# Designed miniproteins, single chains, part 85

Each design is a single chain, and the fold is of that chain. pLDDT is the mean over its residues in the fold that is shown.

## One batch from the design tools (miniprotein)

Design m2952
Fold by ESMFold2-Fast:
Structure m2952 (fold): chain A 79 residues (1-79)
Amino acid sequence: SDGLVVVTGLPASATAEEVRELLEELGIEAEAVYVPRDADGRNSGIAVVELPSGEAADRAIELLNGRLYRGQRLRVSPL
């Protein structure tokens, strides 16, 4: 799939469900959201998002990159 993006700058408490909700608020339906966690259950501030197409990935980057989310600025790029 060419629809993969990486999101950085997430709060350490952010869950995959919260990232999915953020995407849904912007009209983006993700096929999969993966938020890696450390041994303490904290995320590294990173999510990998699978979108249904490269065009959907480009739209997600346009809408999310530089967006403030709970006081932190998101960075979004193609994977």
Scores: mean pLDDT 82

Design m2953
Fold by ESMFold2-Fast:
Structure m2953 (fold): chain A 90 residues (1-90)
Amino acid sequence: MSVKDYLETARKAILEGDYKTAASSLEKALNHPDLTDEDLREMADLIETMTLKAAVDKDQDALDQAEKLMEKLREKAKELSEKIAKFLGA
């Protein structure tokens, strides 16, 4: 599956309240070698949506999963930023 396939699966799962499938799909997207900065932004928006919906649903497990995903996202964004900085000699 492509990153876009995982993001679409996650979006549908979030809308359906299937936070386990959403978390699994987002984690697969984060670990994908073709991950881009645009994909990271879309994932951030999806994780934020998941957090808001889970808060409304009072689903603590889903909130905990969203928090872990956001931490992984920040780590991945830092890795990509550092690789770009090294390439540019900055």
Scores: mean pLDDT 80

Design m2954
Fold by ESMFold2-Fast:
Structure m2954 (fold): chain A 67 residues (1-67)
Amino acid sequence: MKGVVLVANGTEEQAREAAKRAQEAGGLDSVEGVLVPSAEEAKELARRLYEEEGIPAVAVDAAKVLG
């Protein structure tokens, strides 16, 4: 089963690292890291992927770490 990590206000590197961690922890076949323009969009996409497509998805807001 595939999964997705949606990263808002982050970097490509952070998205790839988060995807690798999620794949290892979840025992998933593959996990994709995707950059998203906003935290709200990341949360909405994660919710839709899980409910509509049945894909495990996690939203991460890198801007939260900056504070």
Scores: mean pLDDT 74

Design m2955
Fold by ESMFold2-Fast:
Structure m2955 (fold): chain A 97 residues (1-97)
Amino acid sequence: SMMEKLRQEKILKAFEEKLEQIVADTEAQLQALVAQGSSIQDVDALRDEALARIQAETEKALKELSDKEYRIRLEEKTAFAIMRITVLTQEAKKKLS
């Protein structure tokens, strides 16, 4: 129904906002680790924590989505967020090397 599609659009928007917050938090924490001269192990631990948060939010949102189209769009947003975390992590490691 049209109401069901509007519900799923709202879920997708809220999910995207949560992913943006996770990426922003991770970027700020990586910048702090670099400024402090922290270890590569600390950067990897922060990456793993960020990826676990993304996965948990993805699983929660997928349970609320019934239509395949919205599930695909959500998984694409998840993949993009994971890529952004990976790039930020690689750049932080270069600065600490």
Scores: mean pLDDT 91

Design m2956
Fold by ESMFold2-Fast:
Structure m2956 (fold): chain A 66 residues (1-66)
Amino acid sequence: SLIERLIEKLRKMGKLDLAKRMEERAKEAKAAGDERALQEIYIELLEETGFPKSIIDELRADLAAA
Protein backbone atom coordinates (compact mmCIF):
# COMPACT_ATOMS: atom_id res chain seq x y z
CA SER A 1 0.00 0.00 0.00
CA LEU A 2 1.01 3.67 -0.29
CA ILE A 3 1.18 3.94 3.51
CA GLU A 4 3.61 0.98 3.68
CA ARG A 5 5.79 2.55 0.92
CA LEU A 6 5.93 5.88 2.79
CA ILE A 7 6.82 4.13 6.08
CA GLU A 8 9.64 2.33 4.22
CA LYS A 9 10.84 5.72 2.92
CA LEU A 10 10.95 7.02 6.52
CA ARG A 11 13.20 4.04 7.43
CA LYS A 12 15.51 4.85 4.49
CA MET A 13 15.65 8.48 5.71
CA GLY A 14 16.83 7.23 9.15
CA LYS A 15 13.56 8.13 10.92
CA LEU A 16 13.29 4.66 12.47
CA ASP A 17 11.36 5.56 15.66
CA LEU A 18 8.82 7.61 13.69
CA ALA A 19 8.45 4.78 11.12
CA LYS A 20 7.69 2.28 13.94
CA ARG A 21 5.09 4.61 15.53
CA MET A 22 3.43 5.25 12.14
CA GLU A 23 3.34 1.49 11.37
CA GLU A 24 1.67 0.78 14.76
CA ARG A 25 -0.87 3.62 14.25
CA ALA A 26 -1.68 2.39 10.72
CA LYS A 27 -2.21 -1.21 11.95
CA GLU A 28 -4.55 0.00 14.72
CA ALA A 29 -6.53 2.22 12.32
CA LYS A 30 -6.89 -0.65 9.80
CA ALA A 31 -8.03 -3.04 12.55
CA ALA A 32 -10.64 -0.47 13.69
CA GLY A 33 -11.80 0.30 10.12
CA ASP A 34 -11.05 3.98 10.80
CA GLU A 35 -10.68 5.37 7.28
CA ARG A 36 -10.36 8.98 8.52
CA ALA A 37 -7.45 8.02 10.82
CA LEU A 38 -5.78 6.24 7.85
CA GLN A 39 -6.17 9.39 5.72
CA GLU A 40 -4.67 11.55 8.52
CA ILE A 41 -1.74 9.09 8.86
CA TYR A 42 -1.23 9.19 5.07
CA ILE A 43 -1.06 13.03 5.06
CA GLU A 44 1.40 13.01 8.01
CA LEU A 45 3.58 10.46 6.17
CA LEU A 46 3.60 12.66 3.04
CA GLU A 47 4.64 15.68 5.16
CA GLU A 48 7.38 13.70 7.00
CA THR A 49 8.78 12.33 3.69
CA GLY A 50 9.17 15.85 2.24
CA PHE A 51 6.05 16.57 0.16
CA PRO A 52 5.50 20.33 -0.45
CA LYS A 53 3.46 22.30 2.13
CA SER A 54 1.05 23.44 -0.63
CA ILE A 55 0.06 19.80 -1.35
CA ILE A 56 -0.19 18.96 2.38
CA ASP A 57 -2.42 22.01 3.03
CA GLU A 58 -4.71 21.04 0.10
CA LEU A 59 -5.03 17.43 1.35
CA ARG A 60 -5.82 18.61 4.91
CA ALA A 61 -8.47 21.02 3.56
CA ASP A 62 -10.06 18.19 1.51
CA LEU A 63 -10.10 15.90 4.57
CA ALA A 64 -11.66 18.65 6.76
CA ALA A 65 -14.40 19.18 4.10
CA ALA A 66 -15.23 15.45 4.00
Scores: mean pLDDT 85

Design m2957
Fold by ESMFold2-Fast:
Order: structure tokens, then C-alpha cells, then sequence
Structure m2957 (fold): chain A 92 residues (1-92)
């Protein structure tokens, strides 16, 4: 089905984005990681992840690196949860 092919591509695009965000996070490029997560969360309409990514950027501006790391991790987890939900839908 065309819909299943579109959803498979969507899952792949989200997973590739998560992998990029995790790499940026590990490299200490926290602002770039937070911006990427914000872009993805906005694109896929995941309001919790949008809020977390915005909080991460605010924490970075305040110099709270540890808080920013927490928010980025939580936002990436929300993106991963969304991708897994789509994977379950593909099995129906």
C-alpha cells in the first residue's frame, strides 16, 4: 500500500534524525542537537518534545549544561517513542 510505504519512509527519516541528534549530543554540540530535535518535533507535531527542546535551548543560554543534556535526552526519547508507535501501526 502507498500509505505503508510513506509510513516506512517517515519512520526511516525520524530514525535518521534521532541518530544525527544523538551523534551531536555525544560530540557536545548541544545547541545543534537541541535545534535539530526542535525542528523534528515541530515537523512531526510532538508538543512534549517541542517543549523539551525549547527548555534545552533556554538552559544552554543560562549556562546550565547538565539541565540542557537532560532535556535533549528526554526530547530524543519522545521522538523514539513516536517512531516506535508508527512501527507498531505498520504491523496492522
Amino acid sequence: EEEKEKMKKLVEDIQNGIDRAEKLYREGKLEEAARLVLEMATKYNIPEAVSLAQKALEALKAGDVEKAREYIRDAIMDLATYANKLKVELKK
Scores: mean pLDDT 86

Design m2958
Fold by ESMFold2-Fast:
Structure m2958 (fold): chain A 112 residues (1-112)
Amino acid sequence: MEDIEKVVNYLKEKYGLSDEEIERVRQLLEEARALGVKSVKITETPSGKTVLTLHSEVTDPEKARRLVEIARELGEILADKGVFVAISGKLPKEAADELARYNAELARRRRA
């Protein structure tokens, strides 16, 4: 899908991701689409932060749990490069709460 290729090309060109990292990001984004993610995009905030957003229509709790795991792994690959990962759209409350806790923990680790 064109949007995944645009994201991986942007990450390779702008942030110098290795071929191995690019292939892993591609695999994770393709798995996310299979679970119910409808689009992926990369945007820059006015503060100069880069955000990778996964637009979800996932309502199944098991699929949502896997999507949160994918978002965490993407976050781990991209965190050192200053790229943040977000999920927009539909997500079960339990999965949304878990992602929020993970993001809060990651922010705390950066200050500790």
Scores: mean pLDDT 79

Design m2959
Fold by ESMFold2-Fast:
Structure m2959 (fold): chain A 101 residues (1-101)
Amino acid sequence: DEEEREKRADEALFDLAKEHLAKAKREGLSPEEAIERMGIDTLKAIFTALYEESKEKLEEAMELAYKAELGDKEAEKKFRELFDEGVKLLEEKRKKNQTVS
């Protein structure tokens, strides 16, 4: 039940991320502008962590999100991989900050 709730929350967050980055790509926004316009703090933190690791990965995520919204299932799969990487980077950053204080 708890594992199913976490999975459903992650899927909702993934769908919101995909929609936001696809819209940002359609509007010709930079990766930095895409992050600044994120209204959900968790999404902003995830993609900021991905951007800090590699700007090119966030640019790729924006392109993949756009293609996924057009029905490209391979692009959606690759976008999920980058989203999961951003989540892991954020969790590692949070653990490091908690152990240094």
Scores: mean pLDDT 79

Design m2960
Fold by ESMFold2-Fast:
Structure m2960 (fold): chain A 81 residues (1-81)
Amino acid sequence: MRKETLERLFAEASKVLPPEAARVLAEAGVEILEIAARNSAEEAERIDRERAAEVLAEAARAAGASEEEVERIRRLGEEFA
């Protein structure tokens, strides 16, 4: 997954979520970007957009987001394909 795609996915997801869920999402997003930055450009491209969206969705669920909000985040991963 490209950094630009992940940043757009994060920005769109954070518009939907309550402030506390957005905070947890921000932390998960930073972790994914740090993994991509630590590894080669090839590894950054290997981060599946759906996998990144799923990790962000699970972080949002852990912060108390509704199942509808979690599913919207997962769907964003497919939309920014």
Scores: mean pLDDT 64

Design m2961
Fold by ESMFold2-Fast:
Structure m2961 (fold): chain A 102 residues (1-102)
Amino acid sequence: SLEEEKERAKALLREEFPDLPDEVIEALVDARVAAQNGADPLEQLDRLIELLDEYIKKKIGVNSAKALRYSLRGQRLRLEGADDAEIEKEAQKALEYIKKLK
């Protein structure tokens, strides 16, 4: 069911980003579902990036929030048709923060 798929997605995100607030994890899963149902993926990405910026400013889950923010920026650049080099730069920054997670 959709609810079971959402709960599995939330569990995976909590494992990958253990210091992220539940609000961020829920927003990520909801944005993915919305995009799959025809919502504008750029608008969903922009909203998620803004939410992550708020938590970074509050110093909550900073390594996870930065890792995810760079990953989402890379996805946004890909959707805008940016050069592979620019996309890869954001992906490499995301990976650097992922390596800091415990």
Scores: mean pLDDT 83

Design m2962
Fold by ESMFold2-Fast:
Structure m2962 (fold): chain A 66 residues (1-66)
Amino acid sequence: SSQLLEEAKERIRRGDEEGAIRAITELTRQGASPSSLEELLRLAEEQGLPSVADAARVGLEMSKFR
């Protein structure tokens, strides 16, 4: 959902790694678009959050097999 995407972005901006990973995992389970996951990956890389970036990359790879 758009609300969960905005929550994920907010968690990344505030450095809440655990919360961001949970939100990205749920977005991935819900079938979030590749563009949304790419946006989250870019934001995580800009904020220097490698674990969050890895969660977004896993989501992107999973989206290729749906």
Scores: mean pLDDT 85

Design m2963
Fold by ESMFold2-Fast:
Structure m2963 (fold): chain A 59 residues (1-59)
Amino acid sequence: DEDRRRREAEIVRLARALQEEMEKKIKKLKPLKDQETIDKIISDMRKKSMEKLEEFLAE
């Protein structure tokens, strides 16, 4: 099924884009925030990324 393969490719691209966005934000925050705050931000971003992927899969 071509639709399945296309969807899988889109999920991978979305996950990669979200990962790159996270890395850029973390790099900016590191000199300004403590590690505990950074860890919480990472956790929140990961949770949102998972919710986005789940919504995409549910469609």
Scores: mean pLDDT 74

Design m2964
Fold by ESMFold2-Fast:
Formats: sequence, C-alpha cells, structure tokens
Structure m2964 (fold): chain A 84 residues (1-84)
Amino acid sequence: SVNERLTEVLRETVEKLAPLLPPEVTKAMFRAVEILGRVEDPERLFQSAVQLLDDVVSSTPSENKAKVQEIAKEGIERMREILE
C-alpha cells in the first residue's frame, strides 16, 4: 500500500539519521514511525512525517545540521514521489 511505502521510507530515513542524533531523539523518532504507520490517510501521514523531520533538523546542533538536513530532505522527496 501507499502507507506501507511511506512508512518504510520514513523508517529508513530515521535509520540513516540515528548515528547523527542523541539516542533519546532516535528512540522518540522510531516511536513516531510506529504511530504514523497507523495513520490511514496517506496525505496526513506524509504531512506528519515532514513535520517530524523538520522538527529534528531545527533541533540539530550546527555541527551535524547540514548532514541531518540533507538526509531529511532526501527522505521527504522520496515520500513525495510515492504520493505523486
């Protein structure tokens, strides 16, 4: 399903972000992926995933921000392509 593909891309994006983030943030993100995987509306799932990734980028210290931003952007674009 579209929702399964969106959830998988989000999960893979979080896995790529994990080495760059504090363990507590990573744990919270994996929890968010589980919750978002239950959203029935693909557009709402996508919007929530974008917000989650934007929040993580905004909270990331300058040292890792550029790499976190690039990984998040790649994930968002992959999810957008699934909806188109």
Scores: mean pLDDT 86

Design m2965
Fold by ESMFold2-Fast:
Structure m2965 (fold): chain A 85 residues (1-85)
Amino acid sequence: SASDERHKALVDRLEERLERLEKEAEEAIKNGDVEKLQRIAQEVKGMIGYLESIAEKSKNEEIKKRAEELKKRAEELLKRIEEEL
């Protein structure tokens, strides 16, 4: 469906963004950049919300699984950032 195609495209985009945020967070942790970490934490929280929405609304099992896996990965990143704040 058009909704599933939209959800797939959004999941693909969120995965790429999460990979960038993971790298930026690692660098910010190494540099002690608290302000950058706070900004990344806010973006990650937003992504968790979107991924949860996709997992609830999508009827495609593969999209649901990918959204749940990315959500767990985003939650792990958020926990790592919060440990440094």
Scores: mean pLDDT 87

Design m2966
Fold by ESMFold2-Fast:
Formats: structure tokens, sequence, C-alpha cells
Structure m2966 (fold): chain A 67 residues (1-67)
């Protein structure tokens, strides 16, 4: 799971998000579960300011929905 999040980060290279975001999202998923993590990610996607940040959140949402 964390490895796939890191792969998405490296592929997309979101402009405003740090590399640590992948680990933080994995921790969030473990702490609150899939449904709450998806609500948070959809909120971040709606508020994303760059195309690369939007693409990152879209790919992470797809990954979580597949679990």
Amino acid sequence: MIEKLQEIYEKVKPETLKKETAEQLYQLYQDVGKEVALQYLRWELENAKTESDKEFYEEVIKLLESL
C-alpha cells in the first residue's frame, strides 16, 4: 500500500505536495479507514490548486477505491 502511494507521488510529481504526503496519507488510511480517508481525499481534490496536485489526489482515490 505505502509503496503504491509513493509510486503515484513519484509518477505525478505534485507541485505543492511534499514526498512525505504519501506516508501521511497511508497513516491516515490506517487510523480512520477507507471511507473517512476517501472523504478527506475528495475534499483535498476539490481544493487542489494545480493540475498535478489534482492528478495526484485522483490517482490516490482510485487506489483506495480498488481496496
Scores: mean pLDDT 84

Design m2967
Fold by ESMFold2-Fast:
Structure m2967 (fold): chain A 69 residues (1-69)
Amino acid sequence: SPQQQALQAQLQQLQAQIAQIDAEIAKLEKDYAAGKISRQEYIEKDAELSIQRMLLTVQQLALQRQLQA
């Protein structure tokens, strides 16, 4: 249905946003390992990205439940 197609498009967009955050976390880990950023900066930025990822994951789960109904 058009409604299911719209929800699937929203799910794909949300998955893309999560993938972008995962890439940012991976870059942050590499920058820290290379000594480009301080331990404090790493911890703070990792926490921020992890919170954003968690919020998007909650939205993804809610959207998946709507698609299954």
Scores: mean pLDDT 89

Design m2968
Fold by ESMFold2-Fast:
Structure m2968 (fold): chain A 64 residues (1-64)
Amino acid sequence: MIEVTEEQLDEAARKVAEKLGISYEEARRLVRTAVLVSNTDVEILDPEQRKRVELAREIVEEVL
């Protein structure tokens, strides 16, 4: 199971917001979703949402 600190979550959220051009709050939710999906082996069915979650997951892994 992937565990992130508040500092790592904040760093990842900032990078996602910059990369996708979305708000910090939206990026923070996306990062939390990416962590949840990584820990539960759930597949995202919407291709556009899946791409965003995958990008957030990659950034989280870089921050860890």
Scores: mean pLDDT 73

Design m2969
Fold by ESMFold2-Fast:
Structure m2969 (fold): chain A 103 residues (1-103)
Amino acid sequence: SAARERVAALLQEIRDALRAYLEARRDTLSPESRAALEELIAEIERLLEQLRAGEISPEEALQRAIELLERLRARFEALGDAETAAFLQELIDRLRAELAELR
């Protein structure tokens, strides 16, 4: 479906943005922060695979991605990493905008 293709493209952009952020900050992020971002990337990749396989709906994929990003954003905020928290919030806002268009 057009919605499935559009949501898959957005999740790819989110994944690529996360990878670029991690690479740019490889030497400044703690090992724990790097591992957390790597796990988030892996979780987004799993959602992409499930979405492409037709195992989840576009809306469910967006909701799950938002929940994953919100949990990690809250963790980085609690750790005092305001820059990473703000970056994750921008990605959440993009996913929420797409979810609103599907509803």
Scores: mean pLDDT 90

Design m2970
Fold by ESMFold2-Fast:
Structure m2970 (fold): chain A 56 residues (1-56)
Amino acid sequence: DPTLPGQVLDVIREAGLAPEDAVRYLTSGPPDPTAVEKVRENIAAGKTEKVPTSAV
């Protein structure tokens, strides 16, 4: 599914993180249309707050 998971993984890659490390910032759950923005903010701020997405 190239929709939300692809966009979230792109943010993880842009931050220099491996997709497997995404579990520190993501959790299983329904796609959140703000997930991309939340993940980007959390990575930039050094927070490990998990955002619901299918990209984990």
Scores: mean pLDDT 66

Design m2971
Fold by ESMFold2-Fast:
Structure m2971 (fold): chain A 65 residues (1-65)
Amino acid sequence: SHMEKKAEDIIAKVKAQAGDLVSVRYEGGKLHVTLKKQSPQAETAAQLARILAREAGLEVEVHLE
């Protein structure tokens, strides 16, 4: 679906920004971002996820590991 494709695009962009510092998944109509290591790069990736999700009309939930 359009939303699943948008979520996949966001996941790819966030992973490109922070690599292994964050985990991103789309589940239950919501984008889940888990920060595995707190760092400026991980924080930037989380902010990117929030911005892109807002633009796509997706909910975002941020978790700390």
Scores: mean pLDDT 80

Design m2972
Fold by ESMFold2-Fast:
Structure m2972 (fold): chain A 63 residues (1-63)
Amino acid sequence: MIKELTDEQIEELMKKYGINKTPEEVREILRDFAEGKITLDQAAERLGVSKETLEEIAREVLE
């Protein structure tokens, strides 16, 4: 399960990984992924990152 992230943490992830979305869209995509509504591949495509990059993000927010 993805931990609750602050707006600042989400913005830092976006800057670190070059995600050109709004923080709200990033939160929604990560929640949908954590709830199993979308696959890892779908989440990566929606965020505009590689599958490898999303796996890194998921590992940072899921422990």
Scores: mean pLDDT 76

Design m2973
Fold by ESMFold2-Fast:
Structure m2973 (fold): chain A 74 residues (1-74)
Amino acid sequence: STQKAKDAFLDFLLKVLKKHNLEKYEEQAREIAENLPPTYDEIKKNSSPEVQKAIDEAISPPVAAGREAARELA
């Protein structure tokens, strides 16, 4: 399900944001998840530098599950 994939990606991204004390970007993270599947390059162009780093961490190993969830939307 597209919604389940979005929810999984958002969950991983929110965990990364909390790890780095970037909870103020949670609203931006939700908007990113709702607008999947743009490419990761397009998401990064429209995101603050802190959120771009959080996305990179969420989709990179060892968080392969987040990347798989995002791929399901493509």
Scores: mean pLDDT 67

Design m2974
Fold by ESMFold2-Fast:
Structure m2974 (fold): chain A 60 residues (1-60)
Amino acid sequence: SSEDQMVRSRMRQVVTELIERGLVDEARELGSRVLQMIRDGVPAGVILEEMDRWLEEVRK
């Protein structure tokens, strides 16, 4: 679905930014958590909001 594609695209962007910052373990944790949320049927909007919140905390 287009929502699935948006979640996966955002996950790639966030994972890339974390890796570029040297936060490899955090990138793995985020990827694992996002994939688990997809498996659990969490709505795409909730997953996107959670990823954005995590990324903003890392940017501080």
Scores: mean pLDDT 81

Design m2975
Fold by ESMFold2-Fast:
Parts: C-alpha cells; sequence; structure tokens
Structure m2975 (fold): chain A 75 residues (1-75)
C-alpha cells in the first residue's frame, strides 16, 4: 500500500531518491500544481529531499530532508 511504501522511508534522507520516484510512491501523476504550491519549480530532476524540505517548511516540521513520523503523518 501507499502507507507501507512511505513507512519504509522512515529515518531516511531522501537526497538519494529522485523527485520523480518519490512522486510515484505518492501516486501523483500531475505534480505541477502541488510543486507550485510548495514554491518549487516543475523540475523532476531535483532530489526528493528538496520536496520534503519544502513540505516540512509549509507544515512547521523540521527542515532536514529526512522522513520522520510527523512528516509521514502529514503526507
Amino acid sequence: SRAERLAELLGRSLADMSLADFLAVLGITDPAPWLAHLGLPDDLSLPASELLRAFSRAHGLPVDGVMDAATLAAL
């Protein structure tokens, strides 16, 4: 399931994962509106850690690019 795939990322830095791969885990096929909302360019070559940092900033979570339980719960 999506939740199980996300749980496997707990404690991991997403710097070694592409944004495209992370969006696939989330099941997002049209990411452009969400990336714009987070203040990110529509550039799938970015590491997933950049999306995670932007998401963390938007939600008042620690901005380290690491998947924690609070970030997982907010996703």
Scores: mean pLDDT 77

Design m2976
Fold by ESMFold2-Fast:
Structure m2976 (fold): chain A 106 residues (1-106)
Amino acid sequence: LKYATEAAENFEKIKPLFDKFQKAMKTYKDEINKARELALEGKFEEAEKLYRETVDKIAKDNNFSEKEIEAYRYYRKGLLAFWQGNYKEAAENFKKAVELYEESKK
């Protein structure tokens, strides 16, 4: 339970960065939907490429720093671990995300 509490507290600290990424992704909804259509047609390599290019474009167009991008990656790793019940791994990843996010503010 200690690690679950720490994970939840760190999630609250990273939430502004998560909200920023979610808002940016909505702007590219059509490109994301096209990637999904390609995957449904079995064109997985094309879908993966389009999705990756879209994420990179979102990051560049919204002036995300490399620290913010890295923080978001750790946040996503923490969220996945939390859903899998791996609370220690979740807490460590959320802590790293918060540290990188705070560094990005300086």
Scores: mean pLDDT 73

Design m2977
Fold by ESMFold2-Fast:
Structure m2977 (fold): chain A 77 residues (1-77)
Amino acid sequence: LSEEIREDITEAMRLITEAVLDIEEANLPYVSEKQRELIEKIREASRKLAEAKIAGDKEKEKQYLDELRKLLDELSA
């Protein structure tokens, strides 16, 4: 539903922002290529989720939300 999806998007964006800031602020030149790819995929999935929400495509919303959660779990592992 839109209210739950809105909260999930906000939370995901917050987590993405914190992860990105930690990497940038720490000035880690050796951040893993895999971690960089995961962060980029998370940003892309988040953007597509927002687009699907605006379009009112509930099937796409669920698909991208599930993908975003999977990527966040992988980043946290």
Scores: mean pLDDT 67

Design m2978
Fold by ESMFold2-Fast:
Structure m2978 (fold): chain A 88 residues (1-88)
Amino acid sequence: DEELVNKAKRLIDEAEAATDLETQVSLVKEALDYLFKSNASPEVKKELAERILDIIRRANEATTDLDLQFELGVLEVAAAVILVESKK
């Protein structure tokens, strides 16, 4: 499932380069959706989930907007689920 993994990686790269929080949140949401749908190895999913968690952490540090903080919290749970599943 190279296509879904490559889409997720591209979106993560774009999110890491993005300067606005709303774009970062949108890109992270889409990347997580592709990762959940992909048949990527646990190692690849772990790597990408850890990168997503780092983006979320940085975004949380940069915002005082409660709606964005709530959305980031939801995305953090989703990324953590991928990370935990990668240990099995």
Scores: mean pLDDT 82

Design m2979
Fold by ESMFold2-Fast:
Structure m2979 (fold): chain A 82 residues (1-82)
Amino acid sequence: LELPEEMTLSELIRLLKSTGKDISVGPGATPEEAEKLAKEYARLLESITLVPIFEDGRLVGFAVAVPNEDFTEVDVHLVRLT
């Protein structure tokens, strides 16, 4: 799976929908909603790990970790909600 060096929230949502599950998380999401989403999708997606990023108690983005095609390396992409 090839991802751009920097992802938007809409690109992340599109990626997650391609796994057969719809999501809806915006910049106003609570910490609890963001952590629940990250844990749920990390569990379902064998090749993707999501980590919510907070600044001053507000969700500002996600770190997305994706292995390369042969699983020897991991690429990390940042999704900003600004």
Scores: mean pLDDT 54

Design m2980
Fold by ESMFold2-Fast:
Structure m2980 (fold): chain A 65 residues (1-65)
Amino acid sequence: NSSLPVLTLRLPATGHSPNTPEGLLALGRQFNALLRVEFSNGNSVLVDPADSLAAVREKLAAALA
């Protein structure tokens, strides 16, 4: 399918990761949407349902660093 809508999720940017790369990827796939994760530190990550798990991990590591 072509274009996906964007679903926004707001999460705390803590040293503890309450969000997993697996969980966020699964959520994006469940809604058939690009998942825009906004962290309390002001950083954001865009998760595509077509992303590999490794790609989602790298995006989260960069946003939470």
Scores: mean pLDDT 75

Design m2981
Fold by ESMFold2-Fast:
Structure m2981 (fold): chain A 60 residues (1-60)
Amino acid sequence: SMSGLMSRGNTMSGVMRRFMNNYNNSYNNGNSVNMNSVRGNMSNVSTRYYGVMVRMNRVR
């Protein structure tokens, strides 16, 4: 349980960083996805990351 939660936390941080890099690259190329799609994805990632952080803080 804890091991899985810790792995998920580390993976989420990596996914967030990678997502931001991909977003910047797409934006710089001028060929990005629609803002609605980006917004939805960003909200989803933020919510998931926050949920993982809250759960990690509750377990030791």
Scores: mean pLDDT 57

Design m2982
Fold by ESMFold2-Fast:
Structure m2982 (fold): chain A 65 residues (1-65)
Amino acid sequence: MELVVVKNSDGTYEIYVDGELVGKADNLLNAREIVKEVEKKYNKEAELKSVEVKGGTIISTFELK
């Protein structure tokens, strides 16, 4: 199961699980809370697999184990 966190250049965040958008956040604290809710919901931990930087956007890919 894959978790993707997209950080936009404006500081907004989009969180995806297996390609489905599960949440949006206007700051890092809210994005972290969404990730914790996903981990709790699936009883899994997010393990960082890769980070990709595209201009002002940072895409972090995690595996939920």
Scores: mean pLDDT 87

Design m2983
Fold by ESMFold2-Fast:
Structure m2983 (fold): chain A 84 residues (1-84)
Amino acid sequence: SEAERRQELLEKALEIARKSSPELAEVFEKIRKNSKVDTKEVRLLLATENAVRLEELEKKYKGMSTDEAREGAEEILEERLKKL
């Protein structure tokens, strides 16, 4: 289901966040505990979802520019935030 796919994405994002950002890891822990999150925390969650996708893209397309991929992900994130 959509909820199951989102839960799997959250778990993957939490693993990546724990390695790169303690602040992001705290946001995902709050979500796992079914705690209320604010708009800023939702933004961080969406940014981390894009980071997970970037990691998958880097593995699939060896030699892709990380900077170009990050710029594209930021643009997609801003469009998604406007629709929320």
Scores: mean pLDDT 54

Design m2984
Fold by ESMFold2-Fast:
Structure m2984 (fold): chain A 109 residues (1-109)
Amino acid sequence: MSPAERALAEALALIEGLRDMAAAGATPEALAGAFRAAADAVIELGRLDAALGTEAARRLVEAAVEAVRAHGPAVAPEVIAALRELAAAVPEARPVAEEGIRRVEAVAA
């Protein structure tokens, strides 16, 4: 398996795990940790393959919006922090991450 294929599999597994945790009613603290881990995996993928990293970032944003809708505004600050770190680390994913932040802020309001 190539490094990019491995990083993609890891990023997608973390994003799916995050969605499962949100659906199962995980604590805001557990979700914050899971978002940090998923964002770090997407950053690593983006360093190996910017196009795959950007696509994984879109999936992470959808998971973020779903989690904030399910768990309310308590999750939003940590999710926004993770998306900001992604935007800073992967310039190609910045527009996706910035739109994600706007969507999370709108849902948390």
Scores: mean pLDDT 84

Design m2985
Fold by ESMFold2-Fast:
Structure m2985 (fold): chain A 72 residues (1-72)
Amino acid sequence: MPPVLKSVDVDKDSTEKKRQFVYDVTGITSYSDAQITALLREADFDGDGVVTREEFASYEIRLLKEAVDKVT
């Protein structure tokens, strides 16, 4: 079984590790490699190239709020 990743490096880690990280956090399997990379880049708020689970979870909350604000 793949290990649960605590953080991922957007530029240095393989696309496979990035995919695993996104899957472990979101449970979503339908993302393409390009979508995974884009999501992680957007979640990297301080631009250091490293995304933690907490940082990515905060990004998901922000995305959900933004989507609701745009619909309503």
Scores: mean pLDDT 70

Design m2986
Fold by ESMFold2-Fast:
Structure m2986 (fold): chain A 61 residues (1-61)
Amino acid sequence: AEREFSAEELERRRKLLALASKVLEASPSLDTAAENIQKLVEAAKKGLEEAEKTTEKLVEE
């Protein structure tokens, strides 16, 4: 049994990857995409809800 990557951890990472894809798709330039991905990563360290809210704000612009 792998201790580091449980089913819950994999689901969490899958959700974060989906959010990252939305940020990349909504970003008008590569520079904006890079900055927004960094913001998403920092928000994800604080929690999934923060990552989701940050993604919504980045996609709306």
Scores: mean pLDDT 74

Design m2987
Fold by ESMFold2-Fast:
Structure m2987 (fold): chain A 79 residues (1-79)
Amino acid sequence: SPLEKIKKLIDEGKTYEAIQMARELKEKDPELAEQAKKLIIDRLVKSGLSRETAEKVVDLMLEGKFEEADRLGVRDVLA
């Protein structure tokens, strides 16, 4: 399933690729994309971000606003 592929990418440390896949999924299956978003948020929280910051960052990245997400200090968490 798309969620299992995203979960595997997260487990491999490929969080950026997981976000790209979630972006593609959002247009085709918004409900699965929301589930993928939650998995990515949980990964960022485990990596040291507050849940509020992680949610805002993931929303920005899913909208393609990577520069705005980077300004919230997530570059070092995603690298």
Scores: mean pLDDT 78

